Designed miniproteins, single chains, continued (2). Designs and how they scored, part 62

Each design is a single chain, and the fold is of that chain. pLDDT is the mean over its residues in the fold that is shown.

## One batch from the design tools (miniprotein)

Design m6141
Fold by ESMFold2-Fast:
Structure m6141 (fold): chain A 83 residues (1-83)
Amino acid sequence: AELVEPDEATLQVLSDYAGSLGITDPEIQRLLAQMYLSIQKGTPIESFRDELKKIPAEYREQAIKFLVTMTGYSEEEIRSLFE
């Protein structure tokens, strides 16, 4: 799926939240911000299966929490996309 690029202010806010969850990798913070904005523009979360697989295993639980909180998708639905 084509990812929406965040502006600097939006990226800062979303990166700060991701960092608060323990996601300290700036590339993963940016990826989560891009996915969130794309979902807000109507891209279904299933379109990001390949992007989700780029997230290292150590950040998986934090990434799920970020996406559940920010998008409103269920934990079960998001977790299934890593399989």
Scores: mean pLDDT 83

Design m6142
Fold by ESMFold2-Fast:
Structure m6142 (fold): chain A 95 residues (1-95)
Amino acid sequence: SAAKEKTIKLLEDFAEGKIDLKTFVLELRKIDEVLNVIITTTLIFGESLGIPERVAAGLLVKALKGEKLVAPPGVSEEKVKELEKYFKEVKELAL
């Protein structure tokens, strides 16, 4: 869907440092308010696990594309698996 493609592009731009968090949240709200709440909650939960929000956004992009999640350097596999539980809710609503 057009919403899925826009959401992935916005997450990629945020993960790559092309846009700041404020811009990301404002643009995501224009796509879907429920999706914004779920994605922002997922990024906040990632921070509580010690996963930087931009890193969590990059992992979410891979999950939305159906790619295998691999923990980046400095992030534990266990913490990535905890975060992946939240990615399932995003997938059900965005896809």
Scores: mean pLDDT 81

Design m6143
Fold by ESMFold2-Fast:
Parts: sequence; structure tokens; C-alpha cells
Structure m6143 (fold): chain A 72 residues (1-72)
Amino acid sequence: MREELERDIQISMLRMALSVLQTHLDPSKMTKEQLQQELALARKYLARAKAIGDTDTAAALQAIIDQLEKAL
């Protein structure tokens, strides 16, 4: 169905974005402005993951958000 196809595409895109964040993110080397930008982006992806029901990606994004918030 169209809804299922769109969901699968969104999940794939979110997982790719998550992989990029996990690979390149070092909060200890980031400026406050960079931390705030990455937090905003991660929160946007988290909201998307929750909306489509991707609980695994949502949990991983929440962990990244927690790590960024601790660095601020």
C-alpha cells in the first residue's frame, strides 16, 4: 500500500541519518552553537521516528539527544 511504502522510505532515510550522526558526532569537540544545531536536528528526526512508529530509531535518537544535552 502507498502508506506502507512511504513509511518504509522514511524509516530508511531516518536510519541513514542516524548512522551519519552516530559516526561523526563528538559532543566534547563541538561548540555550544554546534551542539544546539545538532540537538534541534536530532529532535526533529525523533519526532518523525515517533510519528511513523519506528521505536528502535526513536530510542537511538533519544540517546543522541541525551548525550548532546549533557554536553551543554
Scores: mean pLDDT 76

Design m6144
Fold by ESMFold2-Fast:
Structure m6144 (fold): chain A 65 residues (1-65)
Amino acid sequence: MSEEEARRLAEQIAAAPAGIAVAMLRMIAGIERLQGDEEAVRALARAVVELATDPAVVEEAREIL
């Protein structure tokens, strides 16, 4: 996953209702970790922290970092 792809996914996550956003973030981060792409996981989590407005979504992203 590129930083540009991570940012697009983070924008979609930030636009979703909080419960769905957390589920999406966990699923995508889990898939990338299974593929060994820790840099993609960190890029996604950083972008979500910057773009998300819901505290639960921001906290989930911070736990992934």
Scores: mean pLDDT 80

Design m6145
Fold by ESMFold2-Fast:
Structure m6145 (fold): chain A 60 residues (1-60)
Amino acid sequence: SSMIEVIDHFISTIPKEERVSFLEQLILQLEQIKKAFPQKAKEYDELIEYVKKKLEEELA
């Protein structure tokens, strides 16, 4: 129901070797969306931090 649940689902469908690349690209895309919709900046910041956390988990 939340964007976080959608992200978790997509990560689970991506092969492990592609997850780091996917998460890095997702962060860049979310940063661009945040610039286009500054009124939603807080929601996108929270989502970006969540994706960064997932990226760190994949790199550990």
Scores: mean pLDDT 82

Design m6146
Fold by ESMFold2-Fast:
Structure m6146 (fold): chain A 61 residues (1-61)
Amino acid sequence: AASLAIIQAALAAKNGDVAAALANIQKALDLGLSPAAVTNALLALLNLPLSALKAALAALQ
């Protein structure tokens, strides 16, 4: 659940949907991830191409 939220946040950010990105970041924090864990995961995912993020999202669903 937390991993899915972070991937959705990264995907939303790459699509320019800041509101959806922030909502998914908040969901990851609510699911018990620390701010440091969220930041490190999000920075790693933002370095991936959009196609890789979509593939990761599909694999977790």
Scores: mean pLDDT 77

Design m6147
Fold by ESMFold2-Fast:
Structure m6147 (fold): chain A 61 residues (1-61)
Amino acid sequence: SARDQALAEYDALADRWIAAHPEEKAGVEERRAMLRALVDSGELTVEQLQALIDHERRLLA
């Protein structure tokens, strides 16, 4: 599904960020868990998650 694809894409970006900034691992993992919970509750839409993915991808470029 689009939701599962977006979550997998976010996980891949989060893992890449941790590799580049290992000192931030705890914060990244906390944020990942929070975003997953918000998506599961419907508080965060797939479209909003995609916007976050695009933002994070630009920061890694």
Scores: mean pLDDT 83

Design m6148
Fold by ESMFold2-Fast:
Structure m6148 (fold): chain A 75 residues (1-75)
Amino acid sequence: SELSEKLLKEMAKLLEKGEDESKLVELIKKFLKEQIKKEGFTTYDKKEEEELLKSISEALLKQLLEVKEEIVKRS
């Protein structure tokens, strides 16, 4: 959605500046937690949430690298 797209573009810019990937993953996780919380997330199983956040953050980082390359290739 709109928020995810903004996050991806912002993180892609940080990658261009040579920011540490671990910082990027942490920022993505933090963003996702805030969005889930805002949407009325029910935390009946926090361990599953943490595992999902790790997987999603890693997947988003991979997408960010692709977005970064796409932005660079744009011209």
Scores: mean pLDDT 67

Design m6149
Fold by ESMFold2-Fast:
Structure m6149 (fold): chain A 80 residues (1-80)
Amino acid sequence: MEEAKKLAEKAKEDAKRGLEMVKNGKTVEQVIGGVLLAMGAQILAELAVKKSGSEEAKEALKYAEEALKESLKIMKEKFG
């Protein structure tokens, strides 16, 4: 299923970018932007799992969940 594969790929890419934005962010706005991107990535990965149930989609979801968890931890350390 092409749509589910594209969602899983985009979820991994957005999760990576979100985490990088949080790690490199110097302002609250930059870090919040990264967290929001990571949250969106998890939603895309959940949708990919719903559409296909494939191992690739499940791996993308695990990756997005871990990236969001780390992003929230870094945000709390920088501004909590």
Scores: mean pLDDT 84

Design m6150
Fold by ESMFold2-Fast:
Structure m6150 (fold): chain A 99 residues (1-99)
Amino acid sequence: MREFVEGEEVEETFTYDGKPTAGQSVGVALLLTIAGAPVELIRKVLDILSSTEAKSMKFKSKRLEVEVTTNADGTATVKIKYKLGKYSVPPEPEEFEEV
């Protein structure tokens, strides 16, 4: 059986019909943190998302790809693609079943 079923390479796309809410921006920042993005990249993404100007940014590394596009009409798209590590260590449940 496979060591993991899904999550070797994860792609998330967020589309906003207007300026993102504080909650949506926090969600993007959290996902970027989980994906291992440097703090400077997270700040740049959030700065672009807070702009009403047409802006586009692409970032590509060995483990992370981020594309952010904002339009003058206020619509925005964030695409995040990252490699999730294999679950080599099982979660430590406080309950252990020996059978």
Scores: mean pLDDT 64

Design m6151
Fold by ESMFold2-Fast:
Formats: sequence, structure tokens, C-alpha cells
Structure m6151 (fold): chain A 63 residues (1-63)
Amino acid sequence: MKSNDPMSDEERQTLNDLVRALSQGAPRSLLRELYSKITHPSGKRWADRALERVGLTKEDILG
């Protein structure tokens, strides 16, 4: 759909990197860096959901 503002390839890659990092138990500093690079509303919602699946919140990462 041409009227949609789709997530950029870079944000999609960052979201994938965040999900992988979460599954591997990466340090919170890396999770925070990856999370902060996601600015698209849909990407933020997916990131928040991924965090919740492993028992984390954005506050746990951001401090």
C-alpha cells in the first residue's frame, strides 16, 4: 500500500537484531542501544512485545 509509512529496512534489521539479542541474553546496554534505534510506531510495539515475552520492560533496559 503506497499510502502506508512502512518501517525502513534499517529499522526492520534493528528489530531483528533486538529479537536475536533478547533470545541470546545479551547485555542490557546492547538491548538499550538497539531499542533506542527503533523509532517507527509499529517497530516500537513489536520491540515492546518482544521484551514482554522475556519478562522485561523498556524501563528495565532504559533505567
Scores: mean pLDDT 76

Design m6152
Fold by ESMFold2-Fast:
Structure m6152 (fold): chain A 75 residues (1-75)
Amino acid sequence: SQRQQQIQQIVDLLKSLGLDDLAQEAQQQFNSAQTVEQLKQISLKILGKAQEKGVPDEVIVQLAQLLGGLVRSME
């Protein structure tokens, strides 16, 4: 599905940054989310954790775009 493909893109990006634990957390939480509000809360948490782990600003922007795309796909 398009949703599974979007989740996989986010997971693959996080894994490429060496953030395997965060990638696994993101995959589990996005697959269990049932509402747009849950997707928004998960997205903000994942983005915040990536920033705390020192991911460069340019990559944070890319991650935010992918997360925003996933949220919009459920609206």
Scores: mean pLDDT 86

Design m6153
Fold by ESMFold2-Fast:
Structure m6153 (fold): chain A 68 residues (1-68)
Amino acid sequence: LSPELQQDVDQGILDIAVGVIKLNFKRNGEKAAKDTVKLSKTSPFVAEALKRVAEEDPEFAEAVKKVE
């Protein structure tokens, strides 16, 4: 794909991942943050989604700091 088309696809998938992480954190708290941090160590995509959620949700950012 061209870089422009790839960026559009990546943004759409990233938006879904961000939503899933936010919902999981709302339901499961620090455990969801810990599981997401663990997955981010093996997946650059999960690491980017985690970074986006931490920028949008201060409570998630604090939970991530506690489990790192």
Scores: mean pLDDT 76

Design m6154
Fold by ESMFold2-Fast:
Structure m6154 (fold): chain A 98 residues (1-98)
Amino acid sequence: SDVASMSDEEILAETEAYVAAQLAAAPDDEAVKRYNELMRELVELALKTPFEKVEKAVKEAVEEELPKAEENRDHPDKRATRAELLIRVLEKAIEKLK
């Protein structure tokens, strides 16, 4: 990814465009909407925070939620909870950065 060479303004613009596209593709999915709102908040916090702290917060959030996801990986009906998993990871990462 060439994101490291982008300005803060360009990163925010790309995030807004991505969120808008996702909401347009799934306007009736509240989980997708919540996920995209959290992604925007995380990007805004990440731009104000040293990368090593952002990386640690995301890693710790994943390590807390991944074992729960592993318990459900072999259940096809529970694959619909991927959005919920991503929401939980984003919420924990954001909490650690506040």
Scores: mean pLDDT 69

Design m6155
Fold by ESMFold2-Fast:
Structure m6155 (fold): chain A 98 residues (1-98)
Amino acid sequence: MEKLLEELDKIIEEISKILVDDKSVSYITKFLAAAVLSGGYLLARRIANKSMSKEQAEEELERIKEDAEFVISLLPESIQKEMEELFKEALEILEKML
């Protein structure tokens, strides 16, 4: 569990650095990406703390997946593939925590 949280933290940091450094990404898209990432991290913390049911966690994860796909679609083509892979890795960590 602890190692999965550390791996998630690193991927979120990488995503955040790419988004912050890319001047072609609009502020609203950066804000939406930050909201998705914070939602995923909060879900990870709730799973680790056993503060929600598996069913509730699975429903929240599906919403986060949909929101992530939408945010990625708003990103510049130049970073879209890299962001798809990083978000996929983050989501796989969340699934392993369930």
Scores: mean pLDDT 85

Design m6156
Fold by ESMFold2-Fast:
Structure m6156 (fold): chain A 76 residues (1-76)
Amino acid sequence: MSREELDAEVELALAEMEYAVIKNIVKQKGKLTPEEAEEMIKALERAIEHARRLGRDDVAKYFESELEKVKKELEK
């Protein structure tokens, strides 16, 4: 594994964890604030970027689907 691949895996793991933490907080509160939505979007965008860099297209597609859900909630 190259350093670039390792860095991408670390960044993907961090983005996944950040998204999961925010999603759990939102679920417990029962509401999504604009600030929480912005943090989720940033984490999801980073996860998509690093997943694609790693060739994990299935993972990238999953997070793209999650991103669309967050954007739809923000539009309400």
Scores: mean pLDDT 80

Design m6157
Fold by ESMFold2-Fast:
Structure m6157 (fold): chain A 98 residues (1-98)
Amino acid sequence: MPPEEERREALLAVAREVDAAIAEVAANAPAEEEKAAVRAAIAAYLAQNPNPPPELQYERELQLALLDGDAARAREIARRMLRELLGLSEEEAEAVLA
């Protein structure tokens, strides 16, 4: 497949799985020490890479929202990712998340 189509499918898969990912993180109940370690790793990466590719920035923001259990924020990040990276309309992005 062309790299752009692989990228599209990967981003669509991430967006479709947001609710399942939120449920999985909640069910696994990661220890606060594990959450803190992940947050610290993301912060360290962003500090060393102040202008990351948009895809990586959205992935990191989504990961933080999932760790916080913030379903509304996670869905908003996924919707913005689909709109800004894939050029989907707001209606098309909402349809992917539904």
Scores: mean pLDDT 74

Design m6158
Fold by ESMFold2-Fast:
Structure m6158 (fold): chain A 78 residues (1-78)
Amino acid sequence: NLATALAILGLILIILGLVLLAVGRALLAAGDATAGTAAILRGIGLMITAAILGKKALKLDPNNPLAWLAYLLGSKKE
């Protein structure tokens, strides 16, 4: 259903966001400030988008555990 699809998309975006945050942090540690900062900002953007998708999925199906996971994980800035 649509709620499950939005939740799955949100979870995928959270994973991509976390990967970009990790890559950005590694690039900053290596001294590539431009690439590191860009990766971190994109990662944060993906996590914010995931939180929005999670909220929409949760409103459509509040009993869907994937919707809860997408919302909760997307709201965490790490």
Scores: mean pLDDT 74

Design m6159
Fold by ESMFold2-Fast:
Structure m6159 (fold): chain A 71 residues (1-71)
Amino acid sequence: MREEALERIKRAMAVYPDTEETLLERGAKILGIPKEQLKDEKVREQAIEAALDQMLELARQGREYNRELAE
């Protein structure tokens, strides 16, 4: 699941650069860092990972909630 989502996003970033910018902005907000720090490649990687981790966790929580209500 997670690996599949990451591969899809990597392909999207290669074709649509706007995808990377969106993830960077979300990640910077999650990490509480200013946009100026996104000049560092390591910081950009951390921001993208933070954004993806939050998105995947929210999706997982949604599925678990629905599963509990199914019975």
Scores: mean pLDDT 67

Design m6160
Fold by ESMFold2-Fast:
Structure m6160 (fold): chain A 80 residues (1-80)
Amino acid sequence: MKKVVNVEVKTDNELLQALDYAVKNDEIANISYTENGKKITEVLDPKKALEKSIEIGVKAVKEAVDKTVEERERRREEEE
């Protein structure tokens, strides 16, 4: 039977680390975190933990790209 790891995280970085740990050790992660003042608890098997890790990674990349594009467009409008 797969081991269940209970993890309480306060930041997206800690959440990503907990998900990575669960995937690498083939363990079920019972993760608790706070989003918009609400306590969220998710029980993720290694497959779900991997999917969640990818989702967080994709969101972070998209937000970084969108911010870079907006900053570039803002500078371009000021320069010509």
Scores: mean pLDDT 71

Design m6161
Fold by ESMFold2-Fast:
Structure m6161 (fold): chain A 115 residues (1-115)
Amino acid sequence: SEREEEIEAAIRTAQAVIEQAKRLLAGEPLPEGADEATKLILEGAQAVIEGKLEKALELFKKAFQLEMDLPEEEVERLAKAVVDLMKALVEGAPEEEIREAAERVVELGKEIQAR
């Protein structure tokens, strides 16, 4: 039950970021007072929407380095998992694939928060 709620929350959060990135691509300004990490996350989501997955990966890695004091390998794993989840959502992948990607994000995030 708890894991299911965490998976659903990860999916909803990724969907919200994707919708905001779509509005930015349509010409809406960045939110007033958005920090550097938030700007990188939104630019990364825009890159996923455009199919620029390598650019998205680099942007999410930079965002997570700014927000978290993590080893490079952990940042790369988290960034890849987030890109995989957002790609699945943008491409309208089957629900099972979206849930598997979200579960990976939840597992990695839980290991990071256990510090």
Scores: mean pLDDT 86

Design m6162
Fold by ESMFold2-Fast:
Structure m6162 (fold): chain A 68 residues (1-68)
Amino acid sequence: SPQALADLERQLDELRDSLLANSSRDEAIRAMQAAGDVTLSRLPPEWQPQAQETFQRQLDTIRAQPPS
């Protein structure tokens, strides 16, 4: 549902902030990629493109940080 996607976006924003506060950029990228792989494998095919876009935006945000 649209609400479930909004909930995912909020959870991923919190995860991103936690990873960036406690990890190197490269570790944060790997952790976000792993979360994306797990989440996408569990979603129905019709929701996978929207979830993939959400994870891609999170990865782009992390990649924009300077290297540790």
Scores: mean pLDDT 81

Design m6163
Fold by ESMFold2-Fast:
Structure m6163 (fold): chain A 66 residues (1-66)
Amino acid sequence: DPLEEIVEELMKKFNLPESKRPELLKKARETLEALLKAFQMSESPGVLELVKTILEIDLQAEKNRA
């Protein structure tokens, strides 16, 4: 599952605890669904890269709020 791979990479990059995995995976799925609906896109490497980028921006913003 490419979303699970994206979540795993982001969890490692931001040193997130395993308790955050379900929340992050839910955000990844919701982001993918929103992009597919908004742009009438099929699932593609480009769309998956957009999901990863959006989640990374959100995680970086959370880190910067500390």
Scores: mean pLDDT 79

Design m6164
Fold by ESMFold2-Fast:
Structure m6164 (fold): chain A 86 residues (1-86)
Amino acid sequence: SLVSPETVQKIVEKYTGTQITDDQAQDILQAFDELGGDTSTAALEAFAAKLSDILGTEVSLDTAKKIYLDLSVEDGVELIKAAVGL
């Protein structure tokens, strides 16, 4: 993923109110990358479970979907920047 750990921290805090470490942000980016663009309910439920484990608090499917969408937008923006040499 092209998303920075700082951006992940901001997204997670926005939706969960939880401040996370750089290590937790990296673990979340790995979990996001492992989805490989799979947006099925089963994949997003697995993502919610991984987020819950990483954060040590329950993350609902709806919260995980919001985090996934914001991460996808940020990843897409960074891909476009790379493509145009920004």
Scores: mean pLDDT 83

Design m6165
Fold by ESMFold2-Fast:
Structure m6165 (fold): chain A 90 residues (1-90)
Amino acid sequence: NKELAEAYAKGADSAIGGTKLLTQAAKDSSLEDAPKLVQKANDSIQGGEGMVQTLMKLDEKLGQEKQAKLDQVKQEAQEVGSALMKKYLE
């Protein structure tokens, strides 16, 4: 179903973009506010992973493209989260 694949692709794009914005906001935020933004970024990643998994079954090529973009923003969020936790807990 082409319409269903397009809907999931738009959902994945929203999750990818949202994760990037939340990760950037966490970098620019105080140590008090940044953990909440990192948590929201992780929630966005989880939603995006579910959408990409479904998209992969509907359109493998489009799913692979969105997976690559999601993996990139996931890595960036993990790096920011790790750096923040090190500063906050140590």
Scores: mean pLDDT 84

Design m6166
Fold by ESMFold2-Fast:
Structure m6166 (fold): chain A 76 residues (1-76)
Amino acid sequence: SMELVRATSPLSMELIKYAVELTIAKREGDEEKAKKYRAKVYQASADLLEVVGRLTGDERFLEQSRRNRELAEKLA
């Protein structure tokens, strides 16, 4: 829906930004920065999935959001 696209666009941009930073850190061989940005990618993905789950009513997206949040915490 148009509402879903509008709600998720800013969150998708944040996810892409962190994914780019992760790629740069990996290319530079910076293991600590790569770990940090991998955690941020999981967290941003969790935030995006939570919005999708709430707007669609599909519990599977909410479950995936919780799993990605747990993965981010394990990298902290």
Scores: mean pLDDT 86

Design m6167
Fold by ESMFold2-Fast:
Structure m6167 (fold): chain A 94 residues (1-94)
Amino acid sequence: SAEELAQQLVDAAKNKDVATARAILEGMVSKIKDPRLRRLAQTQVDAIVKAIANGDFEAAAGYLLTLSEILRQEGLTEDAEALRLAARKLSASL
């Protein structure tokens, strides 16, 4: 579910487990069919991973919301919702 996926991403972020966070996000990006949107999404993944590594959860939340919109445009609605939920949890200092 979107909630379970969001929680996995939040847990990875809080543990600074950048490898797990990247694997989850790259799995989502791999489903994008438009090569231009996939390239933009990959840029967001790199920004999210860097923010997580730095403990900057507010920046990570912002990039997660940007990636969520790209996924929504591609019809990946469950993945998009997971990222919106993860962003909300990270910005709430949970």
Scores: mean pLDDT 89

Design m6168
Fold by ESMFold2-Fast:
Structure m6168 (fold): chain A 72 residues (1-72)
Amino acid sequence: MTAEEYLELGKEYAKQGKDEEAYRYFAKAASLYFKQGKFEEAAKVAEEGAKLLKDPKYVKNLETAAKTLRSL
């Protein structure tokens, strides 16, 4: 699966309120972009996930990841 396909799945699970599954797919999408050296795209995935998820634990983790990726 592509990073774009994982991002789409993350958004779909987030719409269903399935924060854990959504977080897992956002993490996979960001990881694939990171491995490709696409740090800006990886950061945007983390930012989108943080906006869509409701569980503070996952939101905080994605916000931290986005800041780290933007600092690269």
Scores: mean pLDDT 87

Design m6169
Fold by ESMFold2-Fast:
Structure m6169 (fold): chain A 93 residues (1-93)
Amino acid sequence: SMLEEARRALEEARRALAEGDLRAALEHLEKAVEAAEKLLKEGDYESAIEVASEAAGLAAEIAARGDPETSRRALELEIRASMIVISASVGLL
């Protein structure tokens, strides 16, 4: 399922971040954000919010710890994830 794929990507991102591998953390986080975008597109708003909320938090942590290029990519993912949360939250109204 897309949700299981997204949760796995978030776990891999958290693991990479804990190991200090910011590059791997970004790659897994990007997969999680892409999965959240697909969940949103399919109308699975609750799952999209779950994944995107966690992704936004991880992106902020990577941005705080990275070099300027890594930080920029992480901030872009944080923005994308935040937009998913907003869109899905409106979809639940």
Scores: mean pLDDT 89

Design m6170
Fold by ESMFold2-Fast:
Structure m6170 (fold): chain A 71 residues (1-71)
Amino acid sequence: SLSEGVQEFMNTLDKDGDGVISRAELEEYYSRQVSDLSFEEVWAQMDTNGDGVVTPAELQAWLEAHLASLA
């Protein structure tokens, strides 16, 4: 199951309602955030299969990996 946070994030960024996050949608969001990582590094971490979009499952995996790194 997808976490509630992933679903909320998808609803915020998925403006087209296609159920995935495009590179352009994530880049627009990322440009508003303060981060030590480049957009290219974040994108590569999220788009693990290289299909040019981020699925909810890929986003959940990335968030879980980051939560684990905080432990």
Scores: mean pLDDT 69

Design m6171
Fold by ESMFold2-Fast:
Parts: C-alpha cells; structure tokens; sequence
Structure m6171 (fold): chain A 68 residues (1-68)
C-alpha cells in the first residue's frame, strides 16, 4: 500500500479534528480504501485542504489528491 499505517492513522485524526467525527469513526485504519472513501465523502475542496495540512511527504499528498 502507498499509505503506511501511520499515515492512515494521521488521516483519521485529521478528519476528526476538522469536524468530520462520524466519518473518522467509520474509518478502518487497517484499510487504505476505507480512509480514501472517507476523504472522498467530505468532498474534493475540503479533502484537499485536510491533505495539505498533514505532516507527511509531498509524494503521499500527491497520491491522496489523485484518489479524490
């Protein structure tokens, strides 16, 4: 998987911290597809904003944006 477990956990936390608590609670951090589905559910503008705030490598951010 392009996303390691640490990155998936950071995404779940970022969703919660940005007011998407129900989506964060529905995420399975062991499943990268679950994390991506939650990001898609918030919409492309909001998902891009959240991704840009993450303390992760630019290549991982670029990959996440490509999944939206």
Amino acid sequence: SVLDRGTRTLLMVALRDNGHEALAAAVDPSDADSVVAALRAVGPEEATRIINQLPIPEEAKAWLRSQL
Scores: mean pLDDT 79

Design m6172
Fold by ESMFold2-Fast:
Structure m6172 (fold): chain A 102 residues (1-102)
Amino acid sequence: MAREEERVRKILEELEELKKENPELEASVDAVKAFVRWVGERLARIEDEAAREALLRLLDEFMERVKEIIEDESLSVAEKEARIHALLEELGGRVEEVLAAA
């Protein structure tokens, strides 16, 4: 529990900094933060260690991909927003699969 809470907290802190540096993406970053909090709440209810580790790996992958989208200077704000929302859909489904298998 304590390690999972610390990981979620650090991710939320990184997202807050990304939001501060990219105010035009505020709504998309807030959606990402809501998703991370939702996963954190599910982590608190999971007794299966393998499922918890799988969700933590998904959160790490999610943060890497979100940062890549936000830092991509070739993308417009609208393209970044679209990619972040598509990523939320993709990873939301993967989280639900892990939860169903636990």
Scores: mean pLDDT 82

Design m6173
Fold by ESMFold2-Fast:
Structure m6173 (fold): chain A 108 residues (1-108)
Amino acid sequence: SSAVEEFEKYLEELAEKGNSESIAKLAELLVKGVVELLKTDPEVDISKAIAAALLAIGAEFLARQGKSKEAAKELIDAVRLLEESSPSAEKVVEKLVKEAKKLIEEEK
């Protein structure tokens, strides 16, 4: 998915800048996206969606410790699992891309 590839690129840029705060915000947004997907999509692969949320929680924990590169890697794995969980996950990934782009533009 081009949206997943864009999100990965933005996470790598945030990690190179040591912007752990923005990575933590994106991880929280991914968890919220998984919760909405589980509530609204009866076709979701629940196991993959929950695994994505757990990786994102791990990414937030790593980001809060200043481990921006490890956090970005966990969040990339999370978004890949999210994409595999449902076709409806595309809307969640698009929101993540939009927020990541905004965070990069605001932090310069």
Scores: mean pLDDT 87

Design m6174
Fold by ESMFold2-Fast:
Structure m6174 (fold): chain A 87 residues (1-87)
Amino acid sequence: MTLEEERELLIELAERPDMTPEEAIEELRKRGASKEVIDLFEKAATDPSKAATLGHIVELARLLGLTPAVDAAEQEARLAALRAAEA
């Protein structure tokens, strides 16, 4: 997978708050994402919080220079945190 393809995939995943961590990891494997990206998402899947998973996606997108997608994913992560906290 090229770096540009990985960026596009991370943007897609960051903008999908309804996707479970397990589904996101399988999509990454299916599309041949790098081991570092897959390992980070696998660790996020161990966290019972959807907000933590979206936070990891936001951090990866930020590091790859995907600022527009990061803003959207950050908002979704905050909404997921409120829902997970029974708000």
Scores: mean pLDDT 61

Design m6175
Fold by ESMFold2-Fast:
Structure m6175 (fold): chain A 100 residues (1-100)
Amino acid sequence: MKIINYSAVLGPIKDPEGLLKEALKLRPDLPEKFDTIYSDELIAAIAAYVYKQTGSKREAFKYLFELLKKYYPDATDEEIYNYAIPIVLSLDKAIEYFDL
């Protein structure tokens, strides 16, 4: 599986290979479904996994916020919040899309 380091919201992440390793640790099956994935799709896949495991959009949001701070260390809390909210609102669709 190949990662495309791009997001329309905040641009490229820090350490795309680190994000890929983190995602594959949670979802080792992703390469069977995706030959190529965008960094923002991979972030959404991680958030969807947390939501599926916890049943809580609040817990998914908390995890996603810390994940985004790690991979966008120069982003403000407001920028991260604005990135995270649309992902959290689409988590039910993300579960279906990533076949969780």
Scores: mean pLDDT 81

